# Designs tried in a protein design run: designed miniproteins, single chains, continued (3). Part 80

Each design is a single chain, and the fold is of that chain. pLDDT is the mean over its residues in the fold that is shown.

## One batch from the design tools (miniprotein)

Design m10776
Fold by ESMFold2-Fast:
Structure m10776 (fold): chain A 85 residues (1-85)
Amino acid sequence: MIKDIAPIIAATLVEYPPDQVSPEEHVKKIVEELSKYFPNLSAGTLNKIAEAALEFAKEHPVDELQQFVLNPEKLAEALEELLNK
């Protein structure tokens, strides 16, 4: 699951960088995109994933985030770590 969502999150973070949109708008955009592909995930699960993605994005400039669109494995690993804490 996390490896399947990481490419979608990476694309969303590049399209709506954390320095250009509010945290609330970021959560909304990630939830909207994930809901298209995973409609059976609960709102709680989607929000938890979106929060983990925002935490990851704060540590990476947009140029690095663009690399995760092509190779989302590192993002998937970071999301798994954040979701297990």
Scores: mean pLDDT 73

Design m10777
Fold by ESMFold2-Fast:
Structure m10777 (fold): chain A 81 residues (1-81)
Amino acid sequence: SAADRRARLVALLRELVPHLSEAEHEEVATRLVDRFGDRLTDAVLDEAAARVRPSAAQIRDAAEAYAVWLTAIGLAIAEAA
């Protein structure tokens, strides 16, 4: 469900970008779920998280988190196709 995907994204954001606030995690997760919907499979999220992990500490705010995750998810989806 969309709620399950959102919860998984929030958990990944807490793990990889713990220096952002809970409100920022929720904002970014909601925007990504709205953008990608059903394409956010567990496999896509795991691959996107692996791509984000090396640079996650450099993410400064919600806008940058969204841009980095948007790119990582897009690449993960393209690789799965």
Scores: mean pLDDT 87

Design m10778
Fold by ESMFold2-Fast:
Structure m10778 (fold): chain A 68 residues (1-68)
Amino acid sequence: SPAEELERLLLAALTYAAAGRLDEARRLIGQAVELVKRHPETRPLLEALLAYLRSQGLDDLVAFLEAL
């Protein structure tokens, strides 16, 4: 399902971000945003990621996601 695909993308993005691999994290976030554009019902999962990134002080990734 789109929700399951989005969850896998977001988990992978968080894993790469935790490892300091921000380029891979950005690529996966970009794919997640495109999936949400095609399946707007999945947006709450993307908004949960945005809230988490803000809580962790990952401002670069927050700015990147908000620009998409």
Scores: mean pLDDT 83

Design m10779
Fold by ESMFold2-Fast:
Structure m10779 (fold): chain A 85 residues (1-85)
Amino acid sequence: DDEVFKEFVKKVSEVYKKYVPKIVEAVAQGDYSKAREIVDEMIKEIDKVLDDTLKKNPNLSEEVKQQMKNIRDGTKNTVRGLYLS
């Protein structure tokens, strides 16, 4: 299950690389409405990564499932706090 957890973290990192430059660009242009839209899409894709991982790996330990959920929740809180405050 370490491999599943590592793959999940890698996919979350890929979501960051995809969305963060777009959010930074929108903020730099003063387009806070666009930045909010991109943050919401980023959060939606993070939720999808978790859902897809859980569906593909239904027999994961509850501890690993909870750790992945904690990373999802922490990431969502961090992204909202940095760009929507």
Scores: mean pLDDT 83

Design m10780
Fold by ESMFold2-Fast:
Structure m10780 (fold): chain A 86 residues (1-86)
Amino acid sequence: MSAEEEYEKLLKEWRKLSLPEFVQRLLDIAKKAVEENAPVEFLERLKEDLRSIIPLLRQLGMFRYADEAEKLLKEVEKKIEELKSK
């Protein structure tokens, strides 16, 4: 299953997931999207999702998830710039 297909599945199933389960799936999808050189439009969407959740995760004391999300945000931003420069 592609990163985009896993993202669409997450959007359909998110109401059934706990916050940690949702965050872990989002992080897994972002990592896979970078590895698969997903379309820039999809990477931009993941970038905004990660930016939005990081402050919330820190407020909730979920520092490990926040740190992983920040690391992946930087990887997504780097991949977007790489793809746009070519």
Scores: mean pLDDT 84

Design m10781
Fold by ESMFold2-Fast:
Structure m10781 (fold): chain A 88 residues (1-88)
Amino acid sequence: LAEELEAYLLQRQAQFDAITQQILDLIQQANLPQSIRDAVQAQIQALRDQFLLSAGLTSISDFRALLDEILATLQSILQELQKQVQEK
């Protein structure tokens, strides 16, 4: 149980890091304004903090649901940035 939960956390952590890197690469390639970079980085940091706190949850279902929500939010950030970049 603990090992399975740890493996799930590591997998989701890797996905989080991969999406974060895609967002940062996109910002760099598109030369987005500093205000947008700062706002996006603040959102990513808030999501990362929430992700790390999820490891303390007592319910496995709540833990998994929270991680999935965090990743979905991060994906939404990436998609919105992709739309902004497509106009360049």
Scores: mean pLDDT 75

Design m10782
Fold by ESMFold2-Fast:
Structure m10782 (fold): chain A 62 residues (1-62)
Amino acid sequence: SLAQQIQQLAQQIAQLRAQPVVDEEKIRQLQLQISQLNMQLMGEEVTDQVKAPAVPEAPEAA
């Protein structure tokens, strides 16, 4: 569940902010993760992006 992952990351940020020494680098990374997951959540229809040029797992190996 994307929403659950977003919530976990938000809790991580809250805990980091409660630290006596705030690690802004980690907070920034977590915020980027939340942003990425939020975009996926907003695009509920976009669950499988097969438009990448990468080779997909071919079900036909015969």
Scores: mean pLDDT 68

Design m10783
Fold by ESMFold2-Fast:
Structure m10783 (fold): chain A 93 residues (1-93)
Amino acid sequence: SSLREEIDRAMERYRADPEAAEAEARAADERTARIYTAAAILVWLEQQGVPEEEIERLRELAIAAIETGDKSLAEKLTQLLQEVAEKLGITGV
């Protein structure tokens, strides 16, 4: 979907210039801000060493959650992010 391309572009922005990407997110509409939030989390997980297969799974869930507005998919994505962070020993610091 076009949303996949939007997330891919946002991820590239965060990899290249996270400060500029955050400024773009703050200036964005609600939908675009959600895309940037998902991209920021996915790029951060890549930097923590999360396998590409897990990043792809989380990206697919983020796309579905944004496209449908489905709260249950958003909750599932949040739970998977927490499980991945816990498995890697990431405690927020």
Scores: mean pLDDT 75

Design m10784
Fold by ESMFold2-Fast:
Structure m10784 (fold): chain A 73 residues (1-73)
Amino acid sequence: SAALEEQKRRIEEEARRLGEQDPALRGAMVLAAYVARMHEKDREGAIESVLMSDPELGRLGIRLADELLARLA
């Protein structure tokens, strides 16, 4: 739906903006946007994938994904 595509765009734009403000968080913000933009039913799988790839950066990205979703709620 148009509303879901707009929400994904807003998530990606906010994550990019926050990563530009703090370059140390740029990699984590990419992972945060990846998780946050997933449909709710697919987020658990996305979280598992991220944690398998890089557990340290993945945990930060997941926390930041929750913050992105809360901010844009």
Scores: mean pLDDT 81

Design m10785
Fold by ESMFold2-Fast:
Structure m10785 (fold): chain A 73 residues (1-73)
Amino acid sequence: MDEKLEAAAKEFKLSEEQVKELREALESGDPEKIAEALAKVIKDLKLGKAEAYSLGKMLEIEEEVVEKALSLL
């Protein structure tokens, strides 16, 4: 997980704060917290739908959770 989060951070240019928030959400294992953290990152970086799914895929987040994150925007 950590290696994939670091790879995603480089690919999408995530800030240290965004990486920390995503790490905490992923470590919780709570899909709702993961969706909320992902939604915040998508909004802050102004990612398109395709980019949001790519980020979720790199982080091994299930597509249903990515869809929930997009619905929070």
Scores: mean pLDDT 82

Design m10786
Fold by ESMFold2-Fast:
Structure m10786 (fold): chain A 98 residues (1-98)
Amino acid sequence: RLEELKRWLEAWARAGLLYLQGKPEEALAVMPPELQEAFRLSIEGRHQESLDLREEIVKPLIESLDPEELEELREHGERLLEELKPKVEELRAEREAA
């Protein structure tokens, strides 16, 4: 449960970077099968539908976590965002230059 949610956060992050690199097909390919449709909706600009689908899939798993597991998941997500920030800024600079 916790490990699956961590893996899904990491996959979403990787897919986001690939999408920013102009590789939407590769981005979709690295997504877990359960989240591929939600990610597709997001890249199509259908952000609310993507969020609704993600909540439907993820909410039961999150509700099954202990408070300690929820904190670990939050810390993992924050750490992942900090690691991604410089990579996203680099890709944004490259895209602006193109």
Scores: mean pLDDT 76

Design m10787
Fold by ESMFold2-Fast:
Structure m10787 (fold): chain A 95 residues (1-95)
Amino acid sequence: SDYDIYLKIHDIFLDVLNEVQQFLVDNKDEDSLQRVGELYRDYMTLFFTSSDYKQLTEKMLDIMRELLRIAKTRNPELAKQIEEKIKEMEKLYKE
């Protein structure tokens, strides 16, 4: 179902978000941590105010692409993993 697809995408999103946040904490990258915190707050605001799974999924994908940009110059291995997870999410979303 569309809801089950949304839940799978959401689980991937939270796993990647947590891994990126931990990397930034471990590397004391306070500026990137602040940016990721702002992105998460925007997502949570949308999550609590919208029942549109398409809108929520598109917001998660946009944040994932931002996380990829942050990772690309700091951790190429993490960036590769994020890129693969974005492809997995896009495949699930396009059905």
Scores: mean pLDDT 84

Design m10788
Fold by ESMFold2-Fast:
Structure m10788 (fold): chain A 62 residues (1-62)
Amino acid sequence: GEKAIEVATKAGEKGGAGESARETAEEAIKNGGEETLLAFLERALENGVITEEELEEAKESL
């Protein structure tokens, strides 16, 4: 889902991916990347880049 892409884009932008963050997140999902995207989001939470609430919203949209 769209919410997972939004959260991943925000995490990627804070992590320095900038303008390509959204494109990378969308491509990860399309390539069977729900698991890959989830792993990325869990790492972002551990590093304080996103909140637990944002991770839960992303998981609900996957």
Scores: mean pLDDT 71

Design m10789
Fold by ESMFold2-Fast:
Structure m10789 (fold): chain A 88 residues (1-88)
Amino acid sequence: KKVKVTITIELTDSDGSTYTITLELEVDLSKVGELVAIKEETNPKTGEKYRVIAKLVEHKGKKAIKVTAYKLVDGEWVKVAEKIVELP
C-alpha cells in the first residue's frame, strides 16, 4: 500500500536567509532503491536554483526517504543538504 508523506527541507541562500522547499509524496514501500520525486525550484527573492531529489531507501533496517538538495553554482549542481525521514 502507498503512504503519503510531507517532507520539508530548509536551505540557506547566498544572503544568509532560509528558503524552505516542501515535498508532498505518495510512496510505494515495495520499491526500495527507486526514485520517488525530483523537484526543481527557484527562490524568486535571490534567483538561486535548487533541485531536490527524494529516493526510497533502507536506513538502519527501516524504510526511509532520503532527500538530497542541490544548488546550481556556475552551471553545476552542487550538493548542499541531505535529510533522511523514516517512514511509519
Scores: mean pLDDT 82

Design m10790
Fold by ESMFold2-Fast:
Structure m10790 (fold): chain A 66 residues (1-66)
Amino acid sequence: SLEEAKKRLDKAVKQTAEMDDKIKGMQKLGELLNEIVSELDPDERRELAEHLIKLMKERGLVDNSY
């Protein structure tokens, strides 16, 4: 479900933010996203993407200029 996908992203983004190798963390996050989005409709993918961007900003993985 979309709710479960958001929870998986919450955990994954937190783990990525805590990793020393941010590039490797981002690559693993991308792999997880590909897995999750294969189960979602286009509208759900849009909502998930918005959630991901919010999480990445909160964890300092991207700046707040989006």
Scores: mean pLDDT 74

Design m10791
Fold by ESMFold2-Fast:
Structure m10791 (fold): chain A 82 residues (1-82)
Amino acid sequence: SAMEEARIAQKRREEEYKRKQQSQNMIGQASEYLAEAIDEPRNLEEFAKKAREILDQLLSLDPSEKPTVELMKKIIDILLAK
């Protein structure tokens, strides 16, 4: 029925929203580690590693975030090259 199709579509949208919210939280966490790495150079390698681990998990969870992950990984590479 049209109502069952609408309910399934709504549930799918809710699940996609939750997944996107989780992805955004992970991006925020990785960004926080990058900010800490910039602010405290003596911990650069530790925070860069933690950020990279979160970005790898994010890419596995939401492959559509690949451009964001690649940009942030490039920033990590630039920071580590200093």
Scores: mean pLDDT 82

Design m10792
Fold by ESMFold2-Fast:
Structure m10792 (fold): chain A 70 residues (1-70)
Amino acid sequence: SMAEQQKLRDQAIDLLVQASAARGEGRYDEALELIEQAIQLAQQLTGESGQYLLSYLQRVREELEREREK
């Protein structure tokens, strides 16, 4: 349902916000775990808006992986 899609999207965005906070504190492993959870939720989204959110989360994951690697 649209309500279930909205809930999944809101939960994925909440995890993204938490990951951003962890990233800002240098907790990259925690930020990556949060982003992976957000991606799992976003993969269940349908339609164009869901695809955009998933693509954005995947880009954030790539950035976090680069920041963690030294």
Scores: mean pLDDT 88

Design m10793
Fold by ESMFold2-Fast:
Structure m10793 (fold): chain A 78 residues (1-78)
Amino acid sequence: DAMREARRAQLEARIAEANTKIDEYIKKSKEVSKKLREARQAGDKETFEEYEKKGIETLKNILDAGGELLRAQRELAA
């Protein structure tokens, strides 16, 4: 059934895309953590607050991508 195989291929592509996004956001989170340490050590409150906000946004993006991964995996299992 071509429709079933196409659906499975789309779900596998969504899983691959979600994994790629998670990897990218994890790398960004590590960069943000380095910048937060540097700003704290320098006493730069403005830069610290900027990267704290970016860190929170990056964590939200990881959660969103993780949710999409779980949804796609659940659809594949059904």
Scores: mean pLDDT 86

Design m10794
Fold by ESMFold2-Fast:
Structure m10794 (fold): chain A 73 residues (1-73)
Amino acid sequence: SMEEIERLLEEVRRLAEQLVDALLAGDAERAAEIQARIGELLKKIKELSKTDEEKKYVAERLREIGLEMAERL
């Protein structure tokens, strides 16, 4: 459902913030751990994204998250 996709994307955003914090701290082990967790969530989101509209929404949200990460690095 879209609500489930939105919840998982919010978890990705939260983990992305933690990833930036780990990278800024030079904590390579923590960064790798968070990246693995993000990868698992992205896999679940991809499996749930059935329609072109859902896929477009996910792509736009992930681009937004990526830009927010880049802005802090």
Scores: mean pLDDT 89

Design m10795
Fold by ESMFold2-Fast:
Structure m10795 (fold): chain A 77 residues (1-77)
Amino acid sequence: SEEEKKKEKELKEGKEELKKLIEERPEEMTERDLLLARAQIELAEEAEKLKKTKKEEEAKRELEKKLEELRAELEAS
């Protein structure tokens, strides 16, 4: 859905922007702002990790299917 795509984009962009702020302008952030920024980065990374594991499972299924097709072709040859 468009809403899901927007949320994913916002999380990725927000994470990168917060990481850049912490590295480039830590002096402009209060201790509270730093804690909030780190928490948001962790949430975004966790969401990316969950999405990655789902993609890895799908990739494994496709590879297994290709291996079965290759075995069938080799036996038919």
Scores: mean pLDDT 71

Design m10796
Fold by ESMFold2-Fast:
Structure m10796 (fold): chain A 77 residues (1-77)
Amino acid sequence: MAETVRESERRILETADKAIEELLANGNDDAAARVGEVARRGLGEIRRAYNQGASPEEIQRIADETVEEIRKIVEEA
């Protein structure tokens, strides 16, 4: 359980950090800010889900949805 939370949080952070770096390098500060907001929201949702006894599947789903939203922002930038 704690392993799943840690890996899920790491996936969001690594995806967001890379996306922000690429967007800032391209001068897209607005998209970089949106990626940061999405990552922060996803991390908050994972923490709330974990505290409420959510399943590993639910935690992984939140991470997958957050990563997908970040990728969409990069693709649309």
Scores: mean pLDDT 86

Design m10797
Fold by ESMFold2-Fast:
Structure m10797 (fold): chain A 76 residues (1-76)
Amino acid sequence: SSEALDAAFAAEREQAIRDAEGNYKKAVESIKKGDISTAAVYSTAAALQYALAGRLDEARKVIAETDKLVEEAKKK
């Protein structure tokens, strides 16, 4: 009886990871375009989605990497 529920949770977690990857890509592209405010929205969404999927290391990495890219962009 729990099999359908377990499958649903697994599917939701997998979707959260896919959404996180997509949002991280959008954050990086926004930084390349100089749109730092849009990048912050996408990087936050990506980090939260990784965290919801139990991927805390990936969530922390997204924030650290986007912060580094923003600082590098500001130096140009």
Scores: mean pLDDT 85

Design m10798
Fold by ESMFold2-Fast:
Structure m10798 (fold): chain A 67 residues (1-67)
Amino acid sequence: DLVQLLYTKPLKDIDLEALRPELVKHLMEVFKLTEEQAEKLLEEVEKYGDPDRPLSENINEQLPKIV
């Protein structure tokens, strides 16, 4: 379950490369982002995210840089 993964697993335990297509689609649907914006958001999370925090928290922290 992608949603449960986003809210429960630390970023360091998530294979972002394997999940990238599903995450891009999810971010486009949930936050109404373009594909380019969703990809940029994931790049910011990969570069500046906190590995010990859930992916959802990392996404919320980086989202203002994209919008």
Scores: mean pLDDT 82

Design m10799
Fold by ESMFold2-Fast:
Structure m10799 (fold): chain A 73 residues (1-73)
Amino acid sequence: SLADAAAELARAGGAAVAAAGRTLHSPEATPQSIADAGGMSLAAASALLRTHREDPEAATRAVARAAILAGSA
């Protein structure tokens, strides 16, 4: 789910959130490239990429949520 993608990104940390965000906006983005950048499962990366294709604002909010969560100790 998109919520699982945000949680996995948050656990990977702020650098991973930034890397996944940049990779997500690439025209060559694949679930594997997003998973590798974000330290995520393929299922989470696939959900994030699909959401970005269908509703980019929802994907942007999920990445922003992950950034906030990554800042918590």
Scores: mean pLDDT 82

Design m10800
Fold by ESMFold2-Fast:
Structure m10800 (fold): chain A 63 residues (1-63)
Amino acid sequence: SASLLEQLRRQRELNEKVAKLIGEVLRKIGDVLDKDFNDDKAHAEVNKENVAKIRAFDKELAA
């Protein structure tokens, strides 16, 4: 029905907005981890792994 199609359209738009917001948050977290927590060698390795995971997830959300 038309009302069902309207609800599906609104749900899709909401999902796209949520994905965009999550992507923005993930990018900001990645930037903070990369810039602010790379001074300790052990922490730098963990942070690089976390940044890589965040960037990979951001790409999946954008696809």
Scores: mean pLDDT 72

Design m10801
Fold by ESMFold2-Fast:
Structure m10801 (fold): chain A 57 residues (1-57)
Amino acid sequence: SRAAEEARRAALAAGASAGLAATAGYGKQVLEDMGMPEEEAARIGAEAGRRGAAADA
């Protein structure tokens, strides 16, 4: 979805690897499928990507 792409792009901008960015996008899509609002799911996905990038630093 567009929201998953936005979460992936935000994770990449935060310095996450392509794999971590893809995972952030996937997680956002799962949260949306569970009925979470798109904006909230995007924020959570992007934050997870940023944390992954920080852990790798």
Scores: mean pLDDT 65

Design m10802
Fold by ESMFold2-Fast:
Structure m10802 (fold): chain A 117 residues (1-117)
Amino acid sequence: SEVEEVFDLVYELLTQLLNGELSAREVVERLKEKGLTGLALLVPTLAEVLRRKGVSVEEARDAIRAVVRRYFELKAENPEVPVSLFEILQPFMDAFNVSGAELVEAARAAEARIAAD
């Protein structure tokens, strides 16, 4: 399914970003090349949250899958409306007790890494 294909891609890119194999900018460009522009900031932001919370990618696997499913559900309901990063990440935030303020700081840190690359 498209959800599983995109989940596999997001999981792989997140793993490669966290182990230093890819820069945040390279992750953004790969997602854009796949037409997944709405997810471009997702992977760098998730990496920042995982680092701050001390959560491994393996521990977050089910929450990451839920996030990808949420993205496609929101796109299917309102195809003409851009999906916010906050709405996409809600299942992950609920699973790991991430506040809106923590998400904003993680997103800012991710954008700074992309700009520095």
Scores: mean pLDDT 83

Design m10803
Fold by ESMFold2-Fast:
Structure m10803 (fold): chain A 78 residues (1-78)
Amino acid sequence: SIEELIRRADRDGDGKISYEELRELMRELEPELLDLPEEAVDALLREAHERADTDKDGRISYEQLREIVEGLLRHRES
C-alpha cells in the first residue's frame, strides 16, 4: 500500500520525507514509473517535492507525500 511505502521511505523515522526518500519510494511504484524515463520521473518528483516543501527545510510531511504519490500514480488525473 502507499502507506507502507511511505513508512519505508522515512528511513530516519522523523515523520518527514526528504527528496531522496521520495525518489526511493517512487521506485517501489514501478508500474507507473515504467511509463516515463528515469530523468523525467526525477524532474517531476523534484518539482512536486519543492512545491510541497512550504517551509523550505527540504522535507515534507507524510500527508504531502501521499498527495504527490497519488498524483503521480494517476498522472493524468481527470
Scores: mean pLDDT 66

Design m10804
Fold by ESMFold2-Fast:
Structure m10804 (fold): chain A 88 residues (1-88)
Amino acid sequence: SARLEELRKRYEEAQARAAEALAAGDEAALTEALFEIALTLGEAALLQGARKEEVLERLRRLAEEARALGGLGELVAEALERAIEELE
């Protein structure tokens, strides 16, 4: 699927931005990159036939787990919560 290849490219680009943001200590840029990663993975799952409700439930649980870790987990949770809103 051409769309799956495009999502793979976006995923790789988002991972590169996350690495740059970590090196720069840029929490806002890191959160945006993590959001793009989460959104791209969610969209890829939906394109491959995953149920939307199950994808959203998995992301919500992952956000809760990330928030419980504290520190960088707060940024991960924020990114996941924003991805959930976009996928709804």
Scores: mean pLDDT 87

Design m10805
Fold by ESMFold2-Fast:
Structure m10805 (fold): chain A 69 residues (1-69)
Amino acid sequence: SPLLEEALKRVDEMVEESRGLSEDEIRQRVMKFVTDFFEENPDIPEDVRGEVLNHLSRKTQEILAEVRS
């Protein structure tokens, strides 16, 4: 899905831009991304929504593990 590909790219870009930030700043950016993305896309298909959230969760866990290490 082109929508899924675009959403996953935006997640990757946001995560990369968040490198070097504190854990609190990363959490705030993730929360803002989730709020903004789903408010702007209320009719997004459930499967696409699930894939975006799963990808965001994985990427966020990876960068937070790096900050905590």
Scores: mean pLDDT 81

Design m10806
Fold by ESMFold2-Fast:
Structure m10806 (fold): chain A 68 residues (1-68)
Amino acid sequence: FEEEVEKLYEEAKKNPDNQEIKDRLEHYKALADQGLADVDAGRLPPEYKPLLERIKKLADEGIKIVDE
């Protein structure tokens, strides 16, 4: 998951205004949000929290690059 988000972040820097890249980043952001909710509910181990927070941050930054 994080490797794919990192690749999308790099692609966003090379191809700003690409709607497909933005849609994929928004998808990973939604997955990270759901994963964080699952950690808070005890459905995922708390050790996943830092990984999910990193994925969410990369997705948010990539979306900003595409929007600008």
Scores: mean pLDDT 76

Design m10807
Fold by ESMFold2-Fast:
Structure m10807 (fold): chain A 81 residues (1-81)
Amino acid sequence: MSKEERLKLAEEAVLKTVDEIADKLNLSPIFRKSLKREALLLVRRDIEEGRFDGKTDEEIINLAKESAEELVKLWLDYEKA
């Protein structure tokens, strides 16, 4: 798999995870869009910094999903303040 295909795979995984959480929590379209933007920036930075180097496709998907889940949890915890 090429670097471009690997990046696309990670981006698709993070977007899917954000959509699943947003659907469960009935988040507004604006909030969903903001979470997706932040999650994509985070994953793109991790790939550029080599965090996913030497990982399998399954490991990349899992790491992207975990990062998205952690980001959403952090944002929701802070919104309560």
Scores: mean pLDDT 77

Design m10808
Fold by ESMFold2-Fast:
Structure m10808 (fold): chain A 63 residues (1-63)
Amino acid sequence: MASRLEELRRLARKVEEKLREKYPDAEVSYRIVDEETIEFTIKTELGTFVLRLDFATAKVLAS
């Protein structure tokens, strides 16, 4: 099995793709906060939004 960190990176990339699809004019970035948490930053002309996802939620959103 992949390590937790490798799985988090895979999930983060998939969620980033979905966020870019939903917000095509936004600048989307992510960082891995810890072994359970991914933080996404979505910068739009209307403001900056921060979304923190736990591993389980990220897994659901990536599917």
Scores: mean pLDDT 78

Design m10809
Fold by ESMFold2-Fast:
Structure m10809 (fold): chain A 87 residues (1-87)
Amino acid sequence: MKEEEIFEKFLELLETTKVKESDNTIKDLIRAVAEKLGKIFTDEAIDTLIEFIQEHPDKVLEALKELITLPNKTITEEDVKEIIEKL
């Protein structure tokens, strides 16, 4: 799959999952998609991202797209905070 297709499918699954499933399922989904895109999210980064998604569901697409396009292989809590503060 192309990275863009994986990203779009991830967002559809994340929307469905956050309505129906537990936070642990959302965290595992974020990790799995990030690994397919060559990225690793720290636990703190995932927690911060989930909190942002719950407060601003309309901004999740922009936040995730910017995070996965960062040059860093490992995405930290600080990276997530910097991205969401600009949105």
Scores: mean pLDDT 69

Design m10810
Fold by ESMFold2-Fast:
Structure m10810 (fold): chain A 57 residues (1-57)
Amino acid sequence: MSKQVLEFLDKGNLYFNQGNYDLAISSYEQALKIDPTFIPAALNLIGAKEEKRLLEE
């Protein structure tokens, strides 16, 4: 696993915790673009998309 995958996961988690779900989604998608099998980014991406959906309705 590359350091870049972990960096994007960390960045996504930071944005998620700040409530910046669009930036969190983008960061998790970048991690998955590097490693599509990286489960932590995939799960957190789903979580960020769900939180964003709740804010839209």
Scores: mean pLDDT 82

Design m10811
Fold by ESMFold2-Fast:
Structure m10811 (fold): chain A 74 residues (1-74)
Amino acid sequence: ALSRAEQDALFLEALQGLGEVIKQSIAEGKSVEEIYEEMLKYVEEFVAKHKLSEALAAVLRSAVELEYQHMLES
């Protein structure tokens, strides 16, 4: 099991990486739908790479859904 400090560090790393994926995808002229696919891909690869718990994976997936909805409103 991940310690609280390791969980917090990985969560922050995931959010930072997600922000970079969004920024890069916008710079490449990708659509909101394409950005959503890139966000999902990043989260699933991050979960697999770090062997994150199902609970933490669910939180990250929920963050992607929230960001997608916010992009649709912009």
Scores: mean pLDDT 81

